Designed miniproteins, single chains. Designs and how they scored, part 69

Each design is a single chain, and the fold is of that chain. pLDDT is the mean over its residues in the fold that is shown.

## One batch from the design tools (miniprotein)

Design m2393
Fold by ESMFold2-Fast:
Structure m2393 (fold): chain A 61 residues (1-61)
Amino acid sequence: SSAAAAQARKEQIEHDIDLAMLRMEMTVYNVSPKEADEILALAEKDFEAAKKKLRELIAKR
């Protein structure tokens, strides 16, 4: 339905914003390219787990 298409687009935009914020945090905390790739790969499957992993990496510094 058209309503389902509009909802899917909104969810995609929100997801894109969340990913942009995650990338910004990785840049601010100087996360390595390898670690950044692993976090981004995790974010596609489980965004909350990706955020937790990033916070754990920052805490270990």
Scores: mean pLDDT 81

Design m2394
Fold by ESMFold2-Fast:
Structure m2394 (fold): chain A 72 residues (1-72)
Amino acid sequence: KELAEQLLEGGKWAYKGGHFDVALRAYLKALEIDPSNEEAIKLAKEVIDQLPEDHPDREAYRKALEEFEKKK
């Protein structure tokens, strides 16, 4: 869980800097380590909502997040 927490912190710094893709990737990696991390799920959803509709990876990120939610 320490690694997942480090990824959340890194993601929060990236998000604060406007690096939504970096933040989202960090949150999704945290979920790979700890799928029960509700904060990571919440933050990933918020970042996906901030991505433009034409972002090439938006749908892939959304599907990845849904898989973690269903696993619970």
Scores: mean pLDDT 76

Design m2395
Fold by ESMFold2-Fast:
Structure m2395 (fold): chain A 68 residues (1-68)
Amino acid sequence: SDEVLEGWEVVIRSMSPEGLRANLEYLLSHREGLSPLQARLVEVAYEGLEEGKSMEEVIERIRELLEE
């Protein structure tokens, strides 16, 4: 939903790329606390960062996923 995207935009824009990576790695190691949608969003965001995508490109991947 748009509200989920807005929440992710706020988090991503408030963090350094290194801080976001560390946070996503933490969430991936604690998947049991995530809903299936949250786990998928975290995985997609982390894969984008691993591919060298910018923070804005990571946000766009999350938007595309939520529009499916």
Scores: mean pLDDT 78

Design m2396
Fold by ESMFold2-Fast:
Structure m2396 (fold): chain A 70 residues (1-70)
Amino acid sequence: MSEDQLLQKAREIIDAASRGDLEKARKLIEQLKKEGLSPDEIKSLIRFVARMMGEEEAAERAIKIVEEMK
């Protein structure tokens, strides 16, 4: 997966979490795991993109999903 695709997936995860669409967020996180990203890499990516979007609260919801999938 390219850097642009990773950033796009992270934006989609944050957008889904901000709307309360936790199932969509979970499916997108699963896709990142299948592409070989570790849970810590996914959490770092989500935090980075959320900071740029001003969506830190949505990022915390998405991070909780990543932690619960362990």
Scores: mean pLDDT 82

Design m2397
Fold by ESMFold2-Fast:
Structure m2397 (fold): chain A 97 residues (1-97)
Amino acid sequence: REAVIAALRDLKATLEAVKASTDDPALIAAIDKAIAAADALIAALEANASEEVIEAELQKLGEAVKETIEKLLELGKDEDAKKIAEAAGKVLEAYEA
């Protein structure tokens, strides 16, 4: 659980860094949605929520991250998309361990 929370905090920091580097309103909105989903999953994990609640929040985070990556690729921000994908991958690795 601590490993998942740490990976989520790293993902959130990566999302915030990418947000600070852009002025595109649609991308900012997608990043804010992904940050909110990460915060919700962290809160669920810290509250020892049921496995069903954690899985539902993880799915919401996955959808928000996918939207953010699609927007980054559309804007030609391939390196930022890669960083977010790698950080999100570490969340899944920590969860499956």
Scores: mean pLDDT 85

Design m2398
Fold by ESMFold2-Fast:
Structure m2398 (fold): chain A 74 residues (1-74)
Amino acid sequence: PVKINPLSEEELAALRAALEATARRHLSEAQVAELRGKPTLVEMLEFAGRVFTDEQAREFLREYLLRLDALARA
C-alpha cells in the first residue's frame, strides 16, 4: 500500500534534505552532484535506489522520519 496524496512542501523538503545528507556522508562528490542535478524528486530517489546500499537506504529512511517528526513537533 502506497500513499497517493501529494507530499506537502515541508515533507518534500525534508525528504530531499534527508536524501542529500545521507548521500554526502557515503557517496563521492561526483555522485552527490549527480543526485542534486536530478530534475525531479522521483529521479533522485531512483538514483539513490541504484547507488545506496541497504544500510545507506535505512539511514536515509531514519533521517527522513526524524525530520518529519521534527516538523510535526514544530
Scores: mean pLDDT 77

Design m2399
Fold by ESMFold2-Fast:
Structure m2399 (fold): chain A 81 residues (1-81)
Amino acid sequence: SQSPLEKELGRLLEELFLQAHRGELDEALIDRVLELVKQLSEEKKKEVVAAFETLAAMLRSRGREDLAARFEEVAKRIAEI
């Protein structure tokens, strides 16, 4: 079972994935993810980092280096929390 925090993170990651597919990025969603990850265990933070790295790889494969670099920056920031 997922906590309310994990459910909100899942919804934010899904919305970020959909926005990335459209070539969009809402920085407010990034800010919310960064706020929520401070409350996660180290294991769950690693899962979120992996999700952002997966999104970055997908965007790079689609020629969106700008968005890929941004998601990689977010992954690095989460790993430093």
Scores: mean pLDDT 83

Design m2400
Fold by ESMFold2-Fast:
Structure m2400 (fold): chain A 85 residues (1-85)
Amino acid sequence: SLEEELLALLGRIQETIARILDLLRNRAPQAEIQALLDELEALVARFKEVTRQWFAATGRPDVGAEVLQQADDTLQLLRAQVAAQ
């Protein structure tokens, strides 16, 4: 179901963010951090697509838009932190 896919994607996104933050704390090589950031960007892209589909099915325009904005903001902050290393 779309709900099961959303929950799975959220879990993967949270795990990937935690791994990126751990690598940043340990001053890991940029290539390792970039590989996880690329994985996160792919997960976020899929999450946005599934969120749009779920939002369309449930008729809840505001919730979908807020979730998508939060995902973009989080990704932008992580990109900035990686670039600052």
Scores: mean pLDDT 81

Design m2401
Fold by ESMFold2-Fast:
Formats: sequence, C-alpha cells, structure tokens
Structure m2401 (fold): chain A 79 residues (1-79)
Amino acid sequence: MEALALAGHRQWLALPEAERQAILEAIRPLAEEAAEAEERGDLERARELAERVAERVAAALVALGADPAAIRAMMEALL
C-alpha cells in the first residue's frame, strides 16, 4: 500500500510545473470550502469535500497518464 502511495506521489512531483499548477487552481474552490468546513467544526462536510478534491486530483493525474492504482493509493493515504 505505502509503496503504491509513494509511486503516486512521485508521479505528482514528476509533472511539469504548469500541469501541477493547473490542477491546484482547479481544486482551489473545493479546498477552500473544505478548510472553511473544518474551521466551523463541520468535520463530516470537510471530509466529504476533501474526498471530492482527492477524486478531482486523481482524475486529472490519470488523464495525464499516471497509473490509476498508484494515484488511488496516494489519495487514500492522504484521506
């Protein structure tokens, strides 16, 4: 499990900076909503939004040629 998560993280770091920035900009509104939910103590909603962020990042990385299994393992380790 951890080895696959590390492989996913390496694929994220291997992305061109422009691609990584585009993904971060695309998820920013959801990440901000998740942070606001945590600040309010709404941990259930914060978790739901964090899962949405993870799904979007994973889909973008897979579209760029990343291994779906490695990216899934990485995102699960972060949740």
Scores: mean pLDDT 74

Design m2402
Fold by ESMFold2-Fast:
Structure m2402 (fold): chain A 65 residues (1-65)
Amino acid sequence: SHMEKLNSEIEKLIAEHQARADARVAELERLGEKTDPVTYWTAGNLERVALDVEAEMEIKKILEK
């Protein structure tokens, strides 16, 4: 059904978003950007927020199909 297809697309998008967020945080840790904990955590949080906004925009596009 259309609802099953929409739910599948949303679940996939959420999983992809979580994977991207985790990968981005791991990349920041790998690069050793922990020299200033405040700057490091602020940058990581901003990246997460940006990915959240991207995911919300993609969910909206799916819902408008």
Scores: mean pLDDT 65

Design m2403
Fold by ESMFold2-Fast:
Structure m2403 (fold): chain A 74 residues (1-74)
Amino acid sequence: MAGEEMVVTMGMNTAEETQRLVDEGASAEDLELGAKINEAMAKTLRLLPSATEGTIKYAEEVAERARREAERKR
């Protein structure tokens, strides 16, 4: 359904933006915020029948990478 497709698209865009923050060496604060947003998005995606396991895992993996990079920067 259109609403679910928009949320899945937002989830992918959010994960891609957070991955760019990781790649660009953003601040620990920006990385922590990106991780929190992707963690919340992954939980939302798990509630949607249209979300694939790959999309959910990608958001979870990006959140974990952002968390690890934020911890390294402290």
Scores: mean pLDDT 78

Design m2404
Fold by ESMFold2-Fast:
Structure m2404 (fold): chain A 59 residues (1-59)
Amino acid sequence: SERGVEASAGAAALSGGGDREAVLRGLRTNAQTGDEAAAREAAKEAGIPAESARRAALS
């Protein structure tokens, strides 16, 4: 849904923006190096589901 995309952006802003973006950037970098295990660990520490982090990296 169109509004679903903006809802996700709003949730990111609610999470403090920069903090959430820094975490997601780290997860993407780990995924790009092929170290998916490290990406999963970082996602757990940040409270982000590993599935969501993996999907974001693959996008």
Scores: mean pLDDT 53

Design m2405
Fold by ESMFold2-Fast:
Structure m2405 (fold): chain A 102 residues (1-102)
Amino acid sequence: MTEEELKELLKKAEETAERLRKAVDTEIMEHARQAAENGTDFSNFPQELIDELIKNVESTIEDAERALRELEERETEAIRTRLALLGSQLYVQVAVLKYKLK
């Protein structure tokens, strides 16, 4: 992946997380967002897992987009919970990648 492709992925991940937050706005997503924004020390995150983390970001975005489409057709508590967890994952994943790659 190029540096430009990575920047586009991070931007898409942040935009997806914000869309999920607006859709479900739960305490778990708020805690994840605060942890991401408040300078959490990710220095101990293993460098060897960065490629896996990038792959996980791509997968989480895909799962989030699918869950958002499901929410439009079937507004259920289970789908809302899934969106909250996916949004929380994206906030933390983006924060780790921004910390490790800059």
Scores: mean pLDDT 79

Design m2406
Fold by ESMFold2-Fast:
Structure m2406 (fold): chain A 80 residues (1-80)
Amino acid sequence: SPLEEASELAKIDPEEAVKRFVELLRDPDPEVRLLAALAIGVLAKEVDASFAVEPLREALADPDPAVRSAAAHALASIGA
């Protein structure tokens, strides 16, 4: 799955993995969007994820409340 591929990439190239998770914030499955936002928040503690700020701000308007919460936590991890 794209989530599994991004998670494996995070072990090798965490900065590139954040770019893959940013793509997954637009996935039709809310579970995929939730896990992508959570992963960005975790990775933001180790790598520069500043380019994820605008996609995460868009995710604050997500129809799923869990996705909105995860996006808010990820923005806090980035310092935005």
Scores: mean pLDDT 86

Design m2407
Fold by ESMFold2-Fast:
Structure m2407 (fold): chain A 76 residues (1-76)
Amino acid sequence: DEFYKKLKELLKGKKVTIYGKLTSKVVQEVADFLSKFADVTIVDEDIDGVRVEVDGKESEIQTSVEEALKAIYDLL
């Protein structure tokens, strides 16, 4: 998939912060995917969904893994 290949290349060696509930499946799945390529930090925040930060830019709250990954791509 061309999208995931580009995302992987853009994220190599970057620091990504994920904001959301530590018990959230979406938060865990996004973190698990990103940690394969980037240095990931999870910040426990009481929100419904996940918000991501990379290169000092933050996304809006996303409610699915696919939407969160697209948001990260749009930040890069």
Scores: mean pLDDT 81

Design m2408
Fold by ESMFold2-Fast:
Structure m2408 (fold): chain A 72 residues (1-72)
Amino acid sequence: MDLVERVAAVIQRTTGAAPEAARRAAEAILELYRAGKLTGENAVRAIQEHTGASEEAAARAADEAGVLLVVL
């Protein structure tokens, strides 16, 4: 499974966002990760920007996605 799809699934599950919105958020997070610019704050902001989720839901999604990305 594509890493983008795995991260998107985490975001969708934690925030309840539509699959397309979750995928855009996942793409933004992975772009930040590959650029060496990923931070907890940047991840939360990217999730909120693309999904409209609350800060609490976005923070939970960012935490779970961060654990997933350690496997890379």
Scores: mean pLDDT 79

Design m2409
Fold by ESMFold2-Fast:
Structure m2409 (fold): chain A 68 residues (1-68)
Amino acid sequence: VLSPEERRLVSTLRQFARYLKREVEAGKLSKEQAIEALNRIAESLIAQHPEHAEVIERTLRELVAEIE
């Protein structure tokens, strides 16, 4: 079961992934660029919340698979 903070971090990363998917659909971004941007966002979140790195990394893997 995720803590409230972990749920917020997961929700944030999912919101960014949805935004990036829309940019790909609009032709503004390639899938590769969207994945790179999502990786950078996840890295920033891990740097700010290293205690939740595992949850962030798992969510990132799931979201990258959805974009690929």
Scores: mean pLDDT 85

Design m2410
Fold by ESMFold2-Fast:
Order: C-alpha cells, then structure tokens, then sequence
Structure m2410 (fold): chain A 79 residues (1-79)
C-alpha cells in the first residue's frame, strides 16, 4: 500500500540508505495520499528541521534536487 511504501521510505532514511530512499520516493511522489502519510510520519518524528527538510523534498524539481533533499532529511531523522 501507499502507507507501507511511506513507512519503508522513513526506515531507509533512518538507516542512511539513500539509494533505497530515492527508489521508494519515486514510487510515491505523485501519490497525494502517500505524501500526506509520509508528512504525518515526519511530523511525528519531532526532529528539529524535519518538516522544513520534507517541504524542500516536495519542492524539488529534478532527481539531483530530490537526492540532495533526501540526504538532508536522512541526516535529520537519524540524529
């Protein structure tokens, strides 16, 4: 499900698996329900800067920007 993919993405980000996170994000980035669920997980992390980093990921226009945003979000979530 979309929720399962969002959970797997958070797990990949916490593990520092950026290649896995990128592949999972490409599967959900056009799915509004999956992105809403992912946003909820990021908010529930209560990590300073996590919500801002997630908004940067949503604003990313290409694969290079998405990877950079995922790297930043990963660093915050595993802190």
Amino acid sequence: SASDLAVLLVEALVAGDLDGAEKLYEKIRNNASALAFLQGLVKLSEKPGAEEAFQQLLAAENAVQRRAALEKLSAILKA
Scores: mean pLDDT 86

Design m2411
Fold by ESMFold2-Fast:
Structure m2411 (fold): chain A 59 residues (1-59)
Amino acid sequence: AMVPPALHYARGLGQMAGLPQDQIQAVAQTVEDNLGLVRDPRQLYDFIAEVVADQVASA
């Protein structure tokens, strides 16, 4: 139930940030790999935002 909304949010945020498709896929993979480590939905969305910000800063 949480996985599809989290991945949709990650991809959407990456697209809004102007990331290329390969980097959006990398962000989505990082989020998916770490979903079991984030137990709070609010912390999950904050985590997704940080992953996108790190990817933008690394580009």
Scores: mean pLDDT 76

Design m2412
Fold by ESMFold2-Fast:
Structure m2412 (fold): chain A 62 residues (1-62)
Amino acid sequence: SLEDEAVRLEVLMLMYKIAGDANLMLSERTGDEKLKEDAEYLYKKAEELEQKYEQLKKQIEA
């Protein structure tokens, strides 16, 4: 169902955000700019999932 898919997108979004935070923390500890770029990529993926989640919520609420 659309509601089940929305829950899945929410969980995936949280997983990408956690991975982004982990890479950012590691970048701050090591000074590795590549890890900061990896964190930004992961955050972008979380934002894409959040956009899909919001679109599904609008369909459920319509």
Scores: mean pLDDT 85

Design m2413
Fold by ESMFold2-Fast:
Structure m2413 (fold): chain A 88 residues (1-88)
Amino acid sequence: SPREYAILKARLTVLLAGAGFLIDVAKKKKDSDPELAQKKLEEAEELLREARELIEEGAKRYPGDPFIEKAEEKLKELEEELKKAKAE
């Protein structure tokens, strides 16, 4: 439905933006507060996990939807950034 689609887009937008913000905070705090940095990476990983589940559900309900395809691209970018941040 249009309402369910709007809620899905809003949830994905918040989750992906939130994960990106947390990764940025972790990168900034890695030297001054490594314990906080690790905590923020763990929080980002949880948000990305939830985003992946929503993208998989969205792809089933709205196959070929451009918003969901762009959300999947953004998720992959953020997952790569998270892996790099955890390795550093």
Scores: mean pLDDT 89

Design m2414
Fold by ESMFold2-Fast:
Structure m2414 (fold): chain A 78 residues (1-78)
Amino acid sequence: MIEEIEKKAEEVIKVAEETLSPEEAEAIGLQLRIAVYLVSQGNYEEAIELLRRLRESLTDPKVRKAVEELIEFVEKLR
């Protein structure tokens, strides 16, 4: 489970690095790492809320879609 979310988070980070500025990609990477940590602690609702706020702040459709897919994955874990 944790390995799967880490892999999905890394996929989102890769999309962000390919589409956004280095500073934006780094900020997104930090938020995704926090979300993975929250999931590892069983705090699924906090992780989902963090990811939803991140998605709302994003304007790029590819990065938004990747975050949406990660949200759906975490929602299925609870």
Scores: mean pLDDT 82

Design m2415
Fold by ESMFold2-Fast:
Structure m2415 (fold): chain A 67 residues (1-67)
Amino acid sequence: MKLSSEEVSKLVAVALDYVAREIEMLLQGYSEEEARKIAREYGKQLADELITNEEVKKEFLELLDKY
C-alpha cells in the first residue's frame, strides 16, 4: 500500500478516533462487547467520510473486522 502524506494523516486520525471512542465507551461504563461494537460502527462511518482512497478504505475496513 502506497500512501500520500494527506492519506496517512487521515488514516491516523480515523484510527485514533476509533481507539478513543472505544476507551470513551469503556470509561462511560459500557461492556467490552458494547464498547467494541460502538467503536467499530464509528470507525467504519469515519472511514467512509474521511478516507477517499478506496484501496486504503478497503484495507482499513478489513482490519476493523479482524480486530
Scores: mean pLDDT 75

Design m2416
Fold by ESMFold2-Fast:
Structure m2416 (fold): chain A 98 residues (1-98)
Amino acid sequence: GAEELARRARELAEKAIELAKQGKLEEAKKQFDEAVRLLREAARLLSDDPELVLEVEIQIGLALLQYGVGLVIGEEEEGLIEAAKQLIKAADLVLSHL
């Protein structure tokens, strides 16, 4: 269900932060991308609450923007860490609604 997907996404986002802090950017990005995928699947399961779906997608969009900005300015590690923190917020939003 949505709870299991959100919990797993949160764990993957935390892993992405840990790996990024170690300079393992490719591994961190894989965890980050999987967390985004799981959060979007959780939002689809909650499609009967369009306001929650919108809030989750906004937080995912902000995460993707933070990562993209980090790439452009040469701060990929910090951008990925801040992006993953936004995914944790999105996961916590889903979990708090359940």
Scores: mean pLDDT 88

Design m2417
Fold by ESMFold2-Fast:
Formats: sequence, structure tokens, C-alpha cells
Structure m2417 (fold): chain A 99 residues (1-99)
Amino acid sequence: SKFDQMMNLMNQLADMAKQIIELAKKDQTKAIAKLDEFEKLVMDMFDKFDVNSAWNKAKLAALVAQIKDAIKNGDIQKMTQTMNKMLSFVHMVLMAEVA
């Protein structure tokens, strides 16, 4: 089902988010590269489900920029909080399409 596809993709994003946080503690360059892969995967999902609006693109870009700033500043708490907000945002957007 579309719901099962969405849940599988959300689980993949959650695992990737955890990897980014762990990488940020060791190698900021690799963490940012993994975050760029995360953003591309989300954009591909938004295109697949026809939810790639200008507002959704802008919101995703803003959240990614905030996470990049947190990585560069070594702010693990802000990075984790903003990553959770980004995962919630992506889930909300996808649920609106498949509910």
C-alpha cells in the first residue's frame, strides 16, 4: 500500500538521521554530505507523491540549513531537535497525500 511505502521510507529517513548525528560528532564534512543525501531522498519522495510545493521545498531547505549550521557549530542538541522537526514535517507532508 502507499501507507506501507511511506512508513518504510520514514524508517529509512529516521535511520539516516541517526547516522548524520553520529557522523557530526566525528566528521562534519561527512555529516553534511549525508545530510545532502537525506535532502535529495526527501525531494525525490515529494516528487513521487506529488507534494513538492514551493512552500514544502522552502520549509525543507530552511530546516536543512538550520541543521548544517548546528553541525558546523557542534550544537548536538539543536541539531537533534531540528532533525526531529524535519522528520515530523516530512511525515506530515507524506501523510496528507496517503491518508
Scores: mean pLDDT 86

Design m2418
Fold by ESMFold2-Fast:
Structure m2418 (fold): chain A 80 residues (1-80)
Amino acid sequence: SKLADVELGLAAAEAETDPRRKAATLFGVGVLLAELGRYEEAVAAFDRALALADTVPLSPGAQAVVERGRALRAEAEAKA
C-alpha cells in the first residue's frame, strides 16, 4: 500500500547516510504522502529533501528532480 511505502521510505531515509540518496528517498516519500492527501507531511518531507539537495553538487538530471520537487511542494502547500 502507499502508506506501507511511506513507512519503508521514511525508514530507508533515516538509515541513509548519503545526502543525495536520502534526498531522493524523501522526494519519493513526499510524492506518496501527497497522493494520500497528507499534504502537511508531504511539505515536511519535500523541505527535508530540498535542504539536503542544497548541500551537494547536482547533475542536470538531479537538478530536474529538485525542480519537480519544488513544484510538487508548492502544490502540497496550497492544499495543506
Scores: mean pLDDT 84

Design m2419
Fold by ESMFold2-Fast:
Structure m2419 (fold): chain A 97 residues (1-97)
Amino acid sequence: MKKEEQEKLFEKTLEAGERALEELKRAAEQDPSLRPIYEALETSLKKMLEAREDPVKAAVYASEMANAAMAGARRDPSLKEIAEELKELTKKMEEVL
């Protein structure tokens, strides 16, 4: 059912976002110029959590989170895999709206 797909995809995207935040935190400790990107991803992740009951808002904040991860990956290639995972998950969240 569409609602079950939305809920499952929300949880999967949240887990990927948490992993991305941890990887970006490690990258920002080595390169302080990544700190604003880390803060942007952290903020988007928190807003996505607050939007749990609003699939449209959750997808918007997931997209902002994926964009922050992609910006990090442009500076640090080690972040590319998790950024691409978030981008794909965000696309799937939009497809089930």
Scores: mean pLDDT 85

Design m2420
Fold by ESMFold2-Fast:
Structure m2420 (fold): chain A 92 residues (1-92)
Amino acid sequence: DEEEVAERIEELLRRIRPVLLEQQRLAAAGQEPDEALRARMQELAPDYRELAELVNENLSSEKVQEVIIRYAQEVFGEEPEKVRKELEEALK
């Protein structure tokens, strides 16, 4: 259900967060991921696929939207209102 799906998305986001933060750090410095980071990304490919599927299937859930908004704010410094509008556009 909505709560269970939101918790699973949070778990997957926690697993990939260190890799996303490192990618963000390198991108901010104008650098490309090194071999070690690319290997970690490949190891997490199943988690990325599951996350994408769960988000795509459950994007209309307010709880799922709030998890995504919070994550975007914490990892990428995105404005919550901006992310919310982008999610609304994705839903029609």
Scores: mean pLDDT 80

Design m2421
Fold by ESMFold2-Fast:
Structure m2421 (fold): chain A 63 residues (1-63)
Amino acid sequence: GARLILEIAAKELELPSIEELKKLSKEQIVDRIRELAKKEGKTLSDERLERSADAILAAIEAE
């Protein structure tokens, strides 16, 4: 299950691969989600951004 979640996350974050996603820190993942949400006209709370980043990091650890 974790690998499929990472494939989706990498694609949604406009990254070329899961390997590029794995190179990002939590702070970098949060910043990227924030910027992509901003491009889509959305403003996400810091709590929601951290929750999304934590879910991605948990999927990386589970792999």
Scores: mean pLDDT 79

Design m2422
Fold by ESMFold2-Fast:
Structure m2422 (fold): chain A 67 residues (1-67)
Amino acid sequence: SEELLEKARKEIREEATLYIRTLRGELSAREVAERLGKSQSTVSTTLRKAEEIGGPDTFERILEYNE
């Protein structure tokens, strides 16, 4: 369903924005975990993987793709 895909893209954009802000030092991993209802370990693992791939640019590419 395109409607479910649209909703998933919106959720990914919102989550990616929080991770971008964290990688730029604007938010803590703890704050992102609290906002997303995830464990700090999950958020920290995601941030580490993003840094290994391309840092903030990884999530920025996700945002660009969803435009």
Scores: mean pLDDT 72

Design m2423
Fold by ESMFold2-Fast:
Structure m2423 (fold): chain A 84 residues (1-84)
Amino acid sequence: SAAEREREEEEEKKNQELVEQAQRNKAEVDELLKRYQELVDEINEMVGGEKASELLRKAYKERKPNSFEEQVEVLEELVKKLKA
């Protein structure tokens, strides 16, 4: 019983550290994800879903973004072009 309780306590401590790291990472990713969704929604509102999918696919193929941040930048350029 005592040895089992010590093992459970160590596992709980490790689990808490993993949860805290996930929460820290979430704050950084959450802003990018919300920005991405806002931009995709704007494009869909302006041109419709089918045309939006075509424009996104073409822009990604042409610019080949290597990161999620670069994908957001490509979408920002598309929104500016559509509003102009």
Scores: mean pLDDT 78

Design m2424
Fold by ESMFold2-Fast:
Structure m2424 (fold): chain A 95 residues (1-95)
Amino acid sequence: MMSVKELIEKARELIEELERMVEEAEKASVAERRELIAELLEKSKEIQRLLAEALRLAEAAGDEEARKEVLEEGARLNELQMRVSRLQAEVEAQE
């Protein structure tokens, strides 16, 4: 079973991967973006799941420092999700 720290560290790794994938999608053709957007959305959901579990465990343990770290990583994910939403809108507008 993963600890809160391990969940946060895994989420950080996936956020870094997601950021790289978003940058690749922003440089890709419209056709390539369609395929990449599906993968971006799937990875975003996985990260949300890890952060939700980490938050639940941190709150149950009264770990305010871990809770703060989860919220900071959640803010990073929100910024990336806004970029994905923009890419999705641009693909739909170019049809």
Scores: mean pLDDT 84

Design m2425
Fold by ESMFold2-Fast:
Structure m2425 (fold): chain A 90 residues (1-90)
Amino acid sequence: MLPEELSEEERKKMAEIVRRNTRSERGREIAEILENSPSKKEAVEKLAELELEELRKEGVSASEEQRRAIAEARAEGILFGLYTMYQKEK
Protein backbone atom coordinates (compact mmCIF):
# COMPACT_ATOMS: atom_id res chain seq x y z
CA MET A 1 0.00 0.00 0.00
CA LEU A 2 1.05 3.61 -0.53
CA PRO A 3 2.54 5.01 2.73
CA GLU A 4 1.09 8.04 4.58
CA GLU A 5 4.29 9.99 3.88
CA LEU A 6 6.97 9.85 1.17
CA SER A 7 10.48 11.22 1.72
CA GLU A 8 11.97 13.79 -0.69
CA GLU A 9 14.48 11.11 -1.78
CA GLU A 10 11.71 8.58 -2.52
CA ARG A 11 9.78 11.19 -4.55
CA LYS A 12 12.95 12.07 -6.52
CA LYS A 13 13.58 8.38 -7.32
CA MET A 14 9.96 8.01 -8.47
CA ALA A 15 10.46 11.10 -10.67
CA GLU A 16 13.56 9.41 -12.19
CA ILE A 17 11.37 6.41 -13.12
CA VAL A 18 8.97 8.77 -14.95
CA ARG A 19 11.86 10.53 -16.73
CA ARG A 20 13.35 7.20 -17.89
CA ASN A 21 10.05 5.78 -19.17
CA THR A 22 8.57 8.85 -20.91
CA ARG A 23 9.70 11.92 -22.85
CA SER A 24 6.21 13.49 -22.92
CA GLU A 25 5.34 16.96 -21.59
CA ARG A 26 2.91 15.32 -19.13
CA GLY A 27 5.64 12.99 -17.86
CA ARG A 28 7.95 15.98 -17.34
CA GLU A 29 5.23 17.81 -15.36
CA ILE A 30 4.58 14.72 -13.17
CA ALA A 31 8.33 14.33 -12.49
CA GLU A 32 8.67 18.05 -11.62
CA ILE A 33 5.72 17.85 -9.19
CA LEU A 34 7.28 14.82 -7.45
CA GLU A 35 10.74 16.48 -7.23
CA ASN A 36 9.53 19.89 -6.03
CA SER A 37 6.64 19.10 -3.65
CA PRO A 38 7.58 19.38 0.05
CA SER A 39 5.29 16.48 1.08
CA LYS A 40 3.39 13.47 -0.28
CA LYS A 41 0.11 15.30 0.42
CA GLU A 42 1.19 18.32 -1.66
CA ALA A 43 2.45 16.04 -4.46
CA VAL A 44 -0.95 14.25 -4.57
CA GLU A 45 -2.81 17.59 -4.56
CA LYS A 46 -0.66 18.99 -7.40
CA LEU A 47 -0.98 15.78 -9.44
CA ALA A 48 -4.77 15.86 -8.92
CA GLU A 49 -4.91 19.48 -10.18
CA LEU A 50 -2.87 18.44 -13.27
CA GLU A 51 -5.32 15.56 -13.93
CA LEU A 52 -8.35 17.80 -13.26
CA GLU A 53 -7.09 20.33 -15.85
CA GLU A 54 -6.74 17.48 -18.37
CA LEU A 55 -10.32 16.28 -17.64
CA ARG A 56 -11.64 19.83 -18.18
CA LYS A 57 -9.83 20.01 -21.55
CA GLU A 58 -11.35 16.64 -22.55
CA GLY A 59 -14.84 18.17 -22.11
CA VAL A 60 -16.14 15.24 -20.05
CA SER A 61 -19.90 15.55 -19.43
CA ALA A 62 -19.70 15.26 -15.63
CA SER A 63 -20.07 17.52 -12.60
CA GLU A 64 -17.00 19.36 -11.31
CA GLU A 65 -17.24 17.21 -8.14
CA GLN A 66 -17.16 14.03 -10.25
CA ARG A 67 -14.20 15.35 -12.30
CA ARG A 68 -12.31 16.18 -9.09
CA ALA A 69 -12.97 12.66 -7.72
CA ILE A 70 -11.68 11.12 -10.97
CA ALA A 71 -8.62 13.42 -10.93
CA GLU A 72 -7.82 12.44 -7.32
CA ALA A 73 -8.18 8.73 -8.21
CA ARG A 74 -5.82 9.22 -11.18
CA ALA A 75 -3.28 11.04 -8.97
CA GLU A 76 -3.35 8.27 -6.33
CA GLY A 77 -3.03 5.66 -9.10
CA ILE A 78 0.03 7.40 -10.57
CA LEU A 79 1.72 7.55 -7.15
CA PHE A 80 0.83 3.95 -6.28
CA GLY A 81 2.16 2.68 -9.61
CA LEU A 82 5.40 4.65 -9.34
CA TYR A 83 5.90 3.69 -5.69
CA THR A 84 5.42 0.00 -6.61
CA MET A 85 8.07 0.38 -9.36
CA TYR A 86 10.41 2.20 -6.97
CA GLN A 87 10.11 -0.59 -4.35
CA LYS A 88 11.06 -3.23 -6.98
CA GLU A 89 14.24 -1.34 -8.02
CA LYS A 90 17.42 -2.26 -6.12
Scores: mean pLDDT 78

Design m2426
Fold by ESMFold2-Fast:
Structure m2426 (fold): chain A 82 residues (1-82)
Amino acid sequence: GSAEEGKKLYEKYFKDMVGENGEGKMPGVPKLEGIGKRVSKEFLKEFLRDPQKYAPGTPIPSLKGKLTDKQIEDIVEYLMTL
């Protein structure tokens, strides 16, 4: 995946809820700063496909069917840099 393309997708879908640095701005949004030190890339891919399964009540939208697997992997690569 591409962290640069992932950053653009993160800014489009998550920045307003999570923050530019992954700080978790809204209730029900997990802190993503340092997430790459705490969880696997596979978990992040599953989370982005089904956020309600892992964080019930989160305002984070499901990206399955809205983005390709490659685009989801690009977001994961960016999240690994936070």
Scores: mean pLDDT 73

Design m2427
Fold by ESMFold2-Fast:
Structure m2427 (fold): chain A 71 residues (1-71)
Amino acid sequence: MGEEAIELARRGAELKQQGMQNLQQATTLSEIQRAIGETLRGIGDAMQAYLNAKKAGDEKTAEEALELLSK
């Protein structure tokens, strides 16, 4: 299993980072709302990947997912 969980974590971490960068550059309420939404979706995906890995007993993948989320 690990592959699906780590890919979900990577996409989530990237989306979180992109959302945070977009938030720093946002100048309108619509841009702020979009950036926050991206950040929250990214965090959710990475957290889901972590939980999926833990349920599977894959501690290495779970730690990798958590590390990606912590960026």
Scores: mean pLDDT 80

Design m2428
Fold by ESMFold2-Fast:
Structure m2428 (fold): chain A 80 residues (1-80)
Amino acid sequence: SMKEKILEEVRKLLDQLPSLTPEQREAALKAIESLVEKTDNFDELLEGIRAALEAFGATREQVSDVVEAVNAAYLRELKE
């Protein structure tokens, strides 16, 4: 599902941020999960994910990679 794909990409990025504790990684995942469940506009969801990941210390390039992967998965589902 799209939610699973988003959480997978976010988890992979968070695992690359050595400054985060396990509790901080869980908090970030829960924040993103809440955005996925409450946001009805996909563009707003992508911007929310971007802002949350930057707040947890991800670089612009790392955030872009996650957002691009999520957007590609979304477009693939729309084509079916």
Scores: mean pLDDT 77

